# Ledger of designs, part 94: designed miniproteins, single chains, continued (5)

Each design is a single chain, and the fold is of that chain. pLDDT is the mean over its residues in the fold that is shown.

## One batch from the design tools (miniprotein)

Design m19473
Fold by ESMFold2-Fast:
Structure m19473 (fold): chain A 75 residues (1-75)
Amino acid sequence: EAEKLNEEAERLIEEGRYEEALEVAREAARIAKERGDLETLARSYMLMGLALFGLGRVEEAKEMLAKARELFEKA
């Protein structure tokens, strides 16, 4: 499920497979959002941000990290 997808995205980031990591983390975010799992959703946004940073898409990465931070602040 979403947690397992986040673990896969993290491994893809470690391997430098940033495009694949972004897609997997995006799927994890969708599932977590449907379930109302805010902690898993925040982690998914953080992983999306890290993947975007790896791709050199710095502005989009900052947006994802800001979304993750906002979810953690509400917890």
Scores: mean pLDDT 87

Design m19474
Fold by ESMFold2-Fast:
Structure m19474 (fold): chain A 78 residues (1-78)
Amino acid sequence: LTPEEADALLKKFLDDYGFKPRPLTPEQQAIADAVAEALGVSREVAEAFVNFLHSLGYRGTADEAVAAARAILRELAA
């Protein structure tokens, strides 16, 4: 999966689930940076993904957020 494909798939997933944009805390910004770096996705998509996780009550680490994004991408790419 290329970074461009990962970006497109996550964006579509977030749009389909009714993304709710809001300002990120410094801790959430660090998680978004980790997701963007690990997957090669845009900062905008990474921030949208963190907002999505927060909407579900997520309270994990950056490593857990990266693992969650990779799991979702594997399902979307299958």
Scores: mean pLDDT 78

Design m19475
Fold by ESMFold2-Fast:
Structure m19475 (fold): chain A 80 residues (1-80)
Amino acid sequence: SAETEERKKKYQELLKLIKEAKERLREAVSTKDEKQIEEVKEDVIERINRALKELGLDETQAVRKYVDDEVEKFKEELKG
């Protein structure tokens, strides 16, 4: 049905958004600018939450934790 195809497209959009968000977070962490890191974190959290809402999901706390954990992981990877 058209509804099933629409949901599949939204799911694929969400997966692309998450991949893009991870790359944006990595780039932001590489700057070592805490203000830029926080601005990118809030933007990606908002975009992911919006995409999830379009799929009927409310995971705001889980998304924030996921993004916070990814930022900390990238920060650890940059310590030499």
Scores: mean pLDDT 83

Design m19476
Fold by ESMFold2-Fast:
Structure m19476 (fold): chain A 88 residues (1-88)
Amino acid sequence: SSEIERLIREAKRKAQEALKLAMEALKLAETKEQILRAIALQLRAIGLLFEAELLEKDPNVTLEQAQRLLEEAQELLKEAEELVEELK
């Protein structure tokens, strides 16, 4: 299904961008709290990328699973963007 494939590709792209921003946040982090927040975002992004790759290989992947993955990736990207802006 083209829709499921599209959603997984979008989720993967957003998770990759979130990972990049989380790594940027870690470079900007000055306090233990900020470092831990940046690391937590990196781990969440890695987890979503792993989930996306598993769903891409699953012949039984559902539209609901793909939509949930995209929603989680969108939320993570927003959090990563907000953290980078906060640390500027």
Scores: mean pLDDT 91

Design m19477
Fold by ESMFold2-Fast:
Structure m19477 (fold): chain A 70 residues (1-70)
Amino acid sequence: SEKDRKEAEKLIKEGEKAFKEGNLVEADELYDKALEIAKKIGDEELIKKALEGQIEVGVKQLEEAVKKVT
């Protein structure tokens, strides 16, 4: 599914942009959508990229949560 692959690639790029701009919620949603498509088409490279993006978002969300209680 070439179309699904391109859509997942686009979502990962949009997620990277949102993350760079500090919009963690938007970045997480975009990476989640990319991961869903990547898993359906069995693209291990795209699965890895989407998961790496989600991990970076999660780390930043935890850092922000710690700041709020300190």
Scores: mean pLDDT 88

Design m19478
Fold by ESMFold2-Fast:
Structure m19478 (fold): chain A 88 residues (1-88)
Amino acid sequence: MEELEKSPLFLVMKARQALLEGKYDEARKLLEEAIKRSGKPSLFEIAVRAELYMKEGKKDEAIKLAEEGYKLNPDSSLARALYEEAKK
């Protein structure tokens, strides 16, 4: 079994915590490690990464990523909320 501390889900949770603390470089590193471990972005990883782009002022990148998440899971309230937030 993979070590919990190295699981993609755990890394995304740590990235979100770093983002909330204003540690954008740490959040980015954790998200990069999460995708490297999973090989595919989860909706939660996409959501946290789009929020990071918004905090960094990369609005166009955030919108593109939110649209990608919404296309993958259009019935997801999280994907929809992320897309609407990014468009503000």
Scores: mean pLDDT 73

Design m19479
Fold by ESMFold2-Fast:
Structure m19479 (fold): chain A 109 residues (1-109)
Amino acid sequence: SMEEFERIVEILTSLGLPEEVARRLAEYAVRNGISVETVAGYASYLLLHPDASLEEFLLGLGVSEEMVKKIVEVASSTSLEDLRAKLEELGVDPEIILAVEIYLAYQRL
């Protein structure tokens, strides 16, 4: 919904992400039925653990060690533009793909 979209944009911009990036990520979240609460949880984790690696972040979210290894390998060897498509091809849940994209956008600040 528009209300969910606006709340996600507000959370991501409060995390420090540029508005254009925040809007793009919010569109993905709403399209895939990812809740405002889930996105708020990601932002909260990153603010509390600013030095966390992608591996530590994903393990903290309850992602399996096997899947974390695959995601980290893809993220380290793939351009940001191709990352989403490659993670989708590997069957990574959209909720976790969004977490990865938020993490990488935050780390580029």
Scores: mean pLDDT 88

Design m19480
Fold by ESMFold2-Fast:
Structure m19480 (fold): chain A 61 residues (1-61)
Amino acid sequence: GEERAAEALSRATGLSRRQALGAVRALLSDDPTLRRVALHELSRASGLSEEEVRRLVEEAL
């Protein structure tokens, strides 16, 4: 679920669980611009590629 994805993302990025949960929800948004921006920012914060960030979140959901 979203909480599991937020925990995984928090560990990868150093974001708080609350911030990571917000980021997960942005990635699951129906707004393609918001999804793209969130993915790009998370990639920079984690050092992972955008594809690796997407996979991390999808596998944890």
Scores: mean pLDDT 83

Design m19481
Fold by ESMFold2-Fast:
Structure m19481 (fold): chain A 57 residues (1-57)
Amino acid sequence: SNKELEEEMRKFAKELLEEWKKAAVDDESRAENGRKAQEELEKKAEEIAEKEKELQK
């Protein structure tokens, strides 16, 4: 619902994926980095949800 928090999430996701793609040396490393990136995105989504709750108080 907060567009600024959505933009923060999108920017974080883009930077994370670009960084981890650069670190990948083969397809197996890319798959592993992709799984870890998904975990980090889920954690970031949780942080954004907490910020939304704080802004509504």
Scores: mean pLDDT 74

Design m19482
Fold by ESMFold2-Fast:
Structure m19482 (fold): chain A 59 residues (1-59)
Amino acid sequence: MSREELLKEAKEIIRELLEQGVDPTVAVLKAAQYLSEKYGIPFSEALKIAIEALKELLK
């Protein structure tokens, strides 16, 4: 999966969690954990993607 596809999926996860009233920090952590587990990427890499996704959603 490309980095762009991971970023897009992270944005959808974070958007849905924010719509449910989840705190942005918690939404980022949940998205990072999901991506790490689903795609077998290190949590540190998933976290960077999730943080970038949140920043793009807030701009």
Scores: mean pLDDT 84

Design m19483
Fold by ESMFold2-Fast:
Structure m19483 (fold): chain A 84 residues (1-84)
Amino acid sequence: VEEAKEDLLRLAEEVLDKMVKEGKITPEQAKEILAEIRELVDKEDFDGLLELIRKYVDNWIDQFRLLAAVEELRFELEKKKAEE
């Protein structure tokens, strides 16, 4: 679960940094969006994460990568709950 959280957050930072470099968002907006992602990850709000990603990430490859990372986190969390 922790590794999946780190992978998702690292990928989110990578995508947001790329969007800043492409002029799609400001550095301030990137920090704000990343903070929102961290909060949603901590709350385990996967529907909120999917909505946020679809709202801000217009590049379909980056969107797919982030959505896949969210599903991996959900899978690992559900697996951990099933083992308890």
Scores: mean pLDDT 78

Design m19484
Fold by ESMFold2-Fast:
Structure m19484 (fold): chain A 58 residues (1-58)
Amino acid sequence: SAAEEAVAAEAAELRDRYARWLAALSKTWSPEQLAQARAAAERQLADRTAALREEAAA
């Protein structure tokens, strides 16, 4: 549906923003810190995507 396509587009844009943020951190942060940051970003992305889908369904 158009709503699901819109959610997918916003989720993709958010994923790109997190990827750029993590790339910037990779210049100064350890691999272990980056792994934790990536896990947190993935969790945040999942939560925000779920919220967007809930909003689209309303």
Scores: mean pLDDT 82

Design m19485
Fold by ESMFold2-Fast:
Order: structure tokens, then C-alpha cells, then sequence
Structure m19485 (fold): chain A 72 residues (1-72)
């Protein structure tokens, strides 16, 4: 089972956000960027068992991040 999120950080492009999140995507097997929403959003799919930790880690990197759960 997976949880899907839209992630937006003010002043950060979708490509820059993807690069910044690469270490987290590698740390959590099964986490992946499923699409880019130009110019400044990414949609990420994460295994449900890792979702809370993944969100917490994004907020540590980007305290001003907007993270919204979306339908798959």
C-alpha cells in the first residue's frame, strides 16, 4: 500500500526539489517521484509504512514545505 503526496517549496523549482529529495528517495525503498507538476511541484509515492518518516524528513529539509496527500 502506498501514499501519494504533492510537495511544493516556495522558491524551489520541481527539478531542484527532485534533486534535493534524491537522498530520501534512496533511503526509503519504494519511494519514487511519479510526476512533475511544472514549474514547482513534484508528486511522490511512498510505501505507507514509511510515509510519516518521509514527511518528517522533508519538513526537516524544508520547514516551509507544503505537503498534501492526493488520490493516486
Amino acid sequence: MYVTFRVHVPGVSALELAKALEPLLKKYPGAEIVRYVNPDEVVIRVPKEHADEFIAEIKKLFPDASIVEVAP
Scores: mean pLDDT 81

Design m19486
Fold by ESMFold2-Fast:
Parts: structure tokens; C-alpha cells; sequence
Structure m19486 (fold): chain A 95 residues (1-95)
């Protein structure tokens, strides 16, 4: 229980950091790339896809390493995905 709760909290925090970093990176690339710039909606979709993908993969690896059950692993993954999505939304509100 303690390990599961700690891992869920840690992956949620990691998801937020990954989402913010991916959005910042994509915004920076968009500014440097003087072709047709991506719209905010396209940047948001890109950041969501990358952040969710990376975060879910990391959550799955961490859950396996911790020896969590399939049900606990799915809860960690779901929490990580939602945290990444919320972090991207918040980053767009701050921008």
C-alpha cells in the first residue's frame, strides 16, 4: 500500500514535469523553426501525445520494477495519464 501510494504520487509529479518540459521544448522548436509555425492547438496536441506517451511508458516500467499487481499498475498509468493531460492544460493557461 505505502509503495503503491508513493509510486502513484511520484509518477503524477513526473507526469506534470514531463508535460511542462515537452510543451516548453515544442514551443522553443516552433520559435526557432521559421517555416510555417504550429498553432497553439497543434502544439497542445503534440505536447499531449508526447507527454502521455512518455509518462505512461515510465509509469509501466516503474510499476513493474516495484512489483505492483496488474490492477495497481493500471491505476498508476491512469493517474499518470490524467496528470500529464492536466499539466499540459495548465501550461497552456500560463502561456
Amino acid sequence: NATFDALKKETEALAEKVAESMLELLRWINEQWKGEPLTDEQLKEGALGLAVGITVALARIASRKAGLSPEQTQEVIDAARKAAEKAVEKAFEKA
Scores: mean pLDDT 78

Design m19487
Fold by ESMFold2-Fast:
Structure m19487 (fold): chain A 75 residues (1-75)
Amino acid sequence: SEFEKYFKKGLEALFNKDYETAKKYLEKAIEIGEKEGADKDLLALAYQYLAVALRKLGEFEEAEKAIKKADELLK
């Protein structure tokens, strides 16, 4: 799926410590996943990894919002 494609790209960037690229691809994955009804567990993982990238970029308030979205998806 397009969600999985961008999610994978985001994770690859994250593991390479390219946090700006990780943020971009994970945000794109989430946008697609929410629109297309992706698996809630995978969507929550995308939000969790987005929060990691945001924290590394010093965007702590946005990271907190991403974690809250992940929590909402899981329960």
Scores: mean pLDDT 87

Design m19488
Fold by ESMFold2-Fast:
Formats: C-alpha cells, sequence, structure tokens
Structure m19488 (fold): chain A 68 residues (1-68)
C-alpha cells in the first residue's frame, strides 16, 4: 500500500512539473511530506530544485526516489 502511494505521489509531482504546474507540484510535495515524514530531507531537495527553476534536477531527484 505505502509503496503504491509513494509512486502515486512521485508520478503526480513529475506530471505537474512536466505540464508546468509548479504550484500543483509543490502542493503534492507538501502532502507527501506529511504522508512520508521519513523522506522529508529528499523531498526538501526536490522542493528547493523546483523553487530554483532547476526542473531537470527535480526530475532526477524524483527518479532516484522511485528506484527505492
Amino acid sequence: MDELQLKAYLDGIEFQIKRRDFEGALKILELMKKAFPELSEELDRIEEAIEAGDYEKALELLEELKKR
């Protein structure tokens, strides 16, 4: 269950970034931090990349989390 939820959140964030809905991506990221507080450090790095406009880095960090 949790692994499927993790993938759903990561796919949602990726989808929002690719469609240029960065506010939507950050909203999903906030919800994910509440669901998976153990991933807060990794999720903070993704948030920083999105806020910096480094969407390539944000997508790379999402892919890294998906490989868990």
Scores: mean pLDDT 82

Design m19489
Fold by ESMFold2-Fast:
Structure m19489 (fold): chain A 68 residues (1-68)
Amino acid sequence: MARMEELEEELLRRGIAAPVVLLRLAAEYGLSVEDAEEAWRRYQERYPGVLNAQAAREAVEEVVRERE
């Protein structure tokens, strides 16, 4: 499974500076780089200007739920 540092590095190569809390949650749920990028995209689209852990968790959980 992708680790937090690996997710951070790969997303940075794609020009994405995701919040640490989002990266940590994505790693905890075992998301791929692609799913972590999707979670960040949803976080940015649905929670503009919101930088709290709850918003990041909701974005990650939405992606996880869609994969179930």
Scores: mean pLDDT 74

Design m19491
Fold by ESMFold2-Fast:
Structure m19491 (fold): chain A 74 residues (1-74)
Amino acid sequence: MKEEILKAAEEVAKILIEAERRGEITEEEVKKIGEIAKKFKEEMLNADPELKKELAEILEEALREMERIRRERE
């Protein structure tokens, strides 16, 4: 369960980073992100402090990479 939600967060991060590189996000990518969020919403609400820390680190790293790509693009 915890490993699956971490993998899901990494997958969402990868989708967002690749979308930033292209300068657009596809309908299929948005739907995939939505399905992942829907599947793991209960696990997110009940996440322990260690899992929350890991999720925060994944999201923060993704946001930094997206900002870097955006600045390099334009």
Scores: mean pLDDT 78

Design m19492
Fold by ESMFold2-Fast:
Structure m19492 (fold): chain A 66 residues (1-66)
Amino acid sequence: ELVKLVQEAAEAIRAGDEEKFEEYVRKISELTGVPESTVRFVVRLVAEGKMTPEQAAETLRALGEL
């Protein structure tokens, strides 16, 4: 589920759909306990091809466990 949410958020920002991107950021933040600002940063790395959705999901889970 988290990997899919990260992928969908990254696809939304690549498509220029800022409203959909913010909806997914909020959902990921609620699911992981990670602040929305941190979620936006990590998802943007995925959208830019600097991180895979799987790597982003692992990073967000690790941050939520801190």
Scores: mean pLDDT 84

Design m19493
Fold by ESMFold2-Fast:
Structure m19493 (fold): chain A 56 residues (1-56)
Amino acid sequence: DEEIARVEEAAAKAFSGRAARTVAGAGRHDILEAYRISPEEGRRAAERGVASLEAA
């Protein structure tokens, strides 16, 4: 799915960041858990992660 691919790319960016690495365990759980619940929640969690990395 195009939407899922987009969100996965955003999540990958968050995971690639230094800040994301520090909280990888908790952050990854939150993003993946949100994805299990719904793609929209997964996207929201990934966007939050990306925004944090861009702000850093």
Scores: mean pLDDT 56

Design m19494
Fold by ESMFold2-Fast:
Structure m19494 (fold): chain A 58 residues (1-58)
Amino acid sequence: MLVRAIKDVPADTPSVLALKVGDVVEVLKEYPDGMAVVKSLTTGKTGLVGMDMLEEIP
């Protein structure tokens, strides 16, 4: 699933993927707590982000 960041995400921990508003990522796994493992299409890096910071691309 491709999603876009609607908010800047800082990489405060090594497990979190840093994102800027407008970055497109692929959701690899979504957790019931609202966290997801995503892969950046720009950098190829994988990390955790909150699903509330992402919007689905139609």
Scores: mean pLDDT 77

Design m19495
Fold by ESMFold2-Fast:
Structure m19495 (fold): chain A 71 residues (1-71)
Amino acid sequence: SAEIEELVEKLMKELGVELDEEKYKLLLEFAESYVKVFGIDNPDFEPVLRYIIKNFEELKKDIEEFIEKTK
């Protein structure tokens, strides 16, 4: 989880995206759920995270649905 948190924080900083505490927690939960399903070494993980961070508000429902489906 520390590895995922470091990657998420790095990408948020690179993309200039700021999220409130609740949205940040949701983003972390998405990232952890993605890794649980597809693995941390999946080459799509960073591209998917970049897209999600950049379009967070638009994708919020899809993020919540993915998390619920994966648990």
Scores: mean pLDDT 84

Design m19496
Fold by ESMFold2-Fast:
Structure m19496 (fold): chain A 102 residues (1-102)
Amino acid sequence: GGYEEAARGGAEAMRGLREGDEERAREGALRLGEAAAAGAVGAGGGAAEIFAEALRLGMRKGAEGGAHGLVQGAAAGIEGAKGAIAALSRDPEGAAALAAGA
């Protein structure tokens, strides 16, 4: 699935950064971004928006830490989005309340 692909991309990017392999780090980060975008497009309703915003927020916060921070921020954003989507899936009343602005 897209989330598994994103996790693999994130892991490769982090490994590349730790080993000083900039090309591997870039490839992992690109794969992470592509998988995240595909997951957001594939998700219906608010789930896609939550995914996209969490990824953007994670990347923005991570960017302050340079390339390593950017990759870690993106990975954290994706994990946060997964958690939020899972929580909404388990609580349809909470999802409805959120959609109603309550």
Scores: mean pLDDT 56

Design m19497
Fold by ESMFold2-Fast:
Structure m19497 (fold): chain A 55 residues (1-55)
Amino acid sequence: SEAKEEAKKTIKKYIPELSDEEIEEILKAAENGTFSDELVERIEELLIKNGVRKS
């Protein structure tokens, strides 16, 4: 649970546009090993926008 809380804080810090619900969806998808194509694309776009990844 502590690892999940730290992950939530880290995600929100680097991608502040994500809602708490979206962050929880990402964490659940990571635990289950199943990401939707739409979720992956949204994460990638936001990472590029926030300068975490280069386009």
Scores: mean pLDDT 74

Design m19498
Fold by ESMFold2-Fast:
Structure m19498 (fold): chain A 85 residues (1-85)
Amino acid sequence: LLSEEEQKRIKAAILKAIEALKKGQEKVTLTVTLENGGIITITGEGKKLTITLENVSEEEFEQIKKIAEELAEKYGLEVEVIKKE
């Protein structure tokens, strides 16, 4: 399970990517490392966010996917969440 602090860090990273796109950046990439060694790569381009998850549990994947989908819907973006390995 993701801690409340980890969830806040993930939300902040996604919001930072959205802000960069709103400021006219064509592409933005941010990486968040979790305490357990999980890696979240957030790539924003145009109106699409691609979030790639590595070394996360199925439960963590579902939590992160839900956070990403909720934020993307709120800000009018398309989102794709990919589990790698």
Scores: mean pLDDT 84

Design m19499
Fold by ESMFold2-Fast:
Structure m19499 (fold): chain A 63 residues (1-63)
Amino acid sequence: MVEGATEVDGEMMIFTAEGEKLTLEPAESVEEALEAQLKGVEAAKTDPEAARKAGKAVLEARR
């Protein structure tokens, strides 16, 4: 599972990727988004392929 933060239409969103399933939800605070982003960076070190796939899915969901 990979977590992170991204911007969608000017709104900070937290994403969670579990295999091929992507979930996006609004960040309730900048602090929450930062925490999710830090977790995502650590997860990317452990599983770069899952992180790359999650990032691509997020980019496709944005536009």
Scores: mean pLDDT 70

Design m19500
Fold by ESMFold2-Fast:
Order: C-alpha cells, then sequence, then structure tokens
Structure m19500 (fold): chain A 62 residues (1-62)
C-alpha cells in the first residue's frame, strides 16, 4: 500500500518534470483498468478504480 502511495506522488511530479512519461503511464493505467472492467467515476467504481490503480502502481514500483 505505501509503495503505491509513493508511486502516485512520483506520477504527479512527472507531470512537471517529464510530461511524455506521465502520459505513457496514464495510458498504461487506463488499459489496465479497462481490462479489469473497472467503471471510472461512479460510486463503488471510484473505490475499485483507486484499488486497481494502487495495485498497478505498486507492481510497477518494484
Amino acid sequence: MENARKAREELQELADTDPAKHQKVGQEIGEYLRERGVPPGGGEGSVATNEAVNEWLARKAE
């Protein structure tokens, strides 16, 4: 869980330091969420989206 939080902080910093890399990471997360069938921006879907994103970021942080 903490690894995912740090990865999210790095992702936000990438928006200022390396926008191209930030966009690529965003696209990869988007594809992962679509494969998982997670609905973005709706009630329980918001929680599921955050969990799936955190799982993906924690895996990538390794």
Scores: mean pLDDT 65

Design m19501
Fold by ESMFold2-Fast:
Structure m19501 (fold): chain A 56 residues (1-56)
Amino acid sequence: SAIERDLANAEKLLAEGDYAGALTAAGMARRNAEKQGDEESARRAEELIREARKGL
């Protein structure tokens, strides 16, 4: 799904040290997960957003 791709992309960008890119990808995943009622993916996206912000 688009959510799964955005989450995977955010994790990859975090591993590469691209915190701004990771924040953008995780933010998109969270928005789409919230729209679809996918609480698990929304929580995962929030974790990735927090990790990305630590690197900014």
Scores: mean pLDDT 86

Design m19502
Fold by ESMFold2-Fast:
Structure m19502 (fold): chain A 87 residues (1-87)
Amino acid sequence: SLIEELKKKIEEAQKLVLEFLEAVRNRDVEKARELLEKFEELKKEIEKLLKELAKEYPEIKEGLEEFIKEMEELIKLLKEKVKELEA
């Protein structure tokens, strides 16, 4: 189901964020960049699933769009953290 696929992708995204924080703690710039790229790819997959769910459940569309915006803001914060490591 779309819900089960979304759940799996969200769990993968949470794991990537935790691994990113460990890479930051270890000042591993290359690993942090790799994990950020993986997170950006996973965000695109999650966004596609959320858009399909919004078609199936139009009553929650606004909430799903807000979740996408939250992921975009998180990516901006992760990118700034990588820049800090490079300095």
Scores: mean pLDDT 84

Design m19503
Fold by ESMFold2-Fast:
Structure m19503 (fold): chain A 63 residues (1-63)
Amino acid sequence: DKIKEAEKKLEETRKEAEELIKEGDKLSSEEGGKLKQQAMELLAQAEGDYARAMEEAKAEAAA
């Protein structure tokens, strides 16, 4: 269930990123921008992990 684990982690990371963005909106533009950038980096990492898990599962099924 690598895909299911990656999906769950991606969903959790999206929620974390949304909270960081909301916190960033309450801060100064400079500090808020840094939190939003961190949120985007977390999302990019989680999306990459999800994509790799999907590719691995497809490769295993096709082997």
Scores: mean pLDDT 79

Design m19504
Fold by ESMFold2-Fast:
Structure m19504 (fold): chain A 76 residues (1-76)
Amino acid sequence: APSASPARLAVARELTRLIARASESLSDDELEALAAEAAAAVGRAIAAAPQPLTPADVEAIIAEARAVVERFLASL
């Protein structure tokens, strides 16, 4: 990876925790779909954020990850 920042790692760790929790109620195919959608949404949010990432930006990206998980579960 070209650069690892504490902010990006914090987002990745929280995303992993959110997906792991959701996995208890999902099939393997649904889990793969959720992981892909959540990763894509977080990636877009990071790319759209002003650099360098502030703590408020990290919180907003984590909130978007939660919203993606909630929307995915609601769509089932």
Scores: mean pLDDT 78

Design m19505
Fold by ESMFold2-Fast:
Structure m19505 (fold): chain A 86 residues (1-86)
Amino acid sequence: SKELAEWWENSDKKELLKLNLKLLFGIEVDDSTSLEELEKLLKEEMKKRKKELEEAKKTLSPEELKELYRERAKEVAEKLGLELLE
C-alpha cells in the first residue's frame, strides 16, 4: 500500500540520517528521535562543518584539506567498525 511504502521510505531515511550523524559527527541518537529532529540535527551540523571548512580554506592548501578529509573519514569508518578500501 501507499502508506506502507511511505513508512518503509521514512524508516530507511531515518536509518540513513542516524548513520550520517554517527559517521560524520559522532552523534548517537535514540530510536525515539523523530525524522524531523534528525533532519534538523543533520542540517545544523552541516552548517557548522561548512563554517569550519570556510575557515580552514583560509589557512590550508587544497592538498592539506584533502588529507584532513581523508584522515577524518578513516577515523569515522574505524569508529563504525569499517575499513576504508585503499
Scores: mean pLDDT 69

Design m19506
Fold by ESMFold2-Fast:
Structure m19506 (fold): chain A 74 residues (1-74)
Amino acid sequence: SKEEVLKEVLKLFNEAVTKMDGASVEEMRKVKEEFNKKLDELIEKTTDPEIRAFLERAKAGVNALLDALIAEKE
C-alpha cells in the first residue's frame, strides 16, 4: 500500500537526518547519496505503477528537505 511504502521512505529519511546531525557538508552529501541509492532500490522493486509514481513524488519532496538541511550548513 502507499501507506506502507511511505513508512519505508520515512524510515530511510529519519536514518539520513540522524546521520546528518553534527556532520560536515561533505558527509551530509554522502548521506544524501546513500539515501537515494536505497530509495531507488525500493522504486526499482515496485511493480505497481501508482505506488511507483507516489514513491517518485515522495523522493522529490524528501530530497528537497535534505537539500535544505545541507544548505543551512553551507
Scores: mean pLDDT 85

Design m19508
Fold by ESMFold2-Fast:
Structure m19508 (fold): chain A 97 residues (1-97)
Amino acid sequence: AEARRAAAEQIARDVQAGVERLRKETDPSKKAALSVALALRITGLGLEHGLTAQEVVDAINRLVPPELVRAELAGDGRVRITSPEFGELAVVQLAPA
């Protein structure tokens, strides 16, 4: 469905925008705030649209440059989002089907 794809792409855009903002900051508290915001956003959109962890991983890796962010499947239904510059940003469990 178009809505599922749009939700996954919105997650990818939110991840990229968050990391680009973090790169302009020197305050380490901004990383913690971003991690919480990303976890809540991914969980909310994933629950609302029934997104799988794989759909979220694929959208992030397709739309966000690997120099900024990488996403990986971390076990069944878990998405791990990492930045080469900042390390682990979020680990989110999406609801199993």
Scores: mean pLDDT 80

Design m19509
Fold by ESMFold2-Fast:
Structure m19509 (fold): chain A 89 residues (1-89)
Amino acid sequence: SMEKKLIEEVEELLKRVREKIDFIRNVGRGDIGEGREVIAQVRKLLEQARKNLELYQRTGDLEHLYKAYQLATEALKLLDDYINKVNFE
């Protein structure tokens, strides 16, 4: 039950990260300045999160699932911080 919830949370976080990247790109901020740098950093975190989720699926090792959750959460926070900053500036 708890493990299934964590998997669902990771998948939802990854989906939200993708949607926010698309949003930043659609408003013309993905290819220049701070937006480009944030997306580049977030893409690295997203790749690492996906790799850890795949490792969990192959091994059953919960440490990889927890790592995927942490990485996805960090990626979402970076995007939210950037979006909030742009909306307030």
Scores: mean pLDDT 84

Design m19510
Fold by ESMFold2-Fast:
Structure m19510 (fold): chain A 56 residues (1-56)
Amino acid sequence: SRAEALRRAGEYIREHGERATLREVAEAAGVSPATVSRLIREATGVSFREARRIVS
């Protein structure tokens, strides 16, 4: 589900911080890089790069 993918993506970003790549986050979330990037923007209003920077 969308919510499950977002939860996994957020967890990976929190665990790895700035070392988290979009590809790795997408793999952890079980979706494509394009999908996880879109889900992060829809949920947070910011890009993956910005979300990662906020957590780091």
Scores: mean pLDDT 83

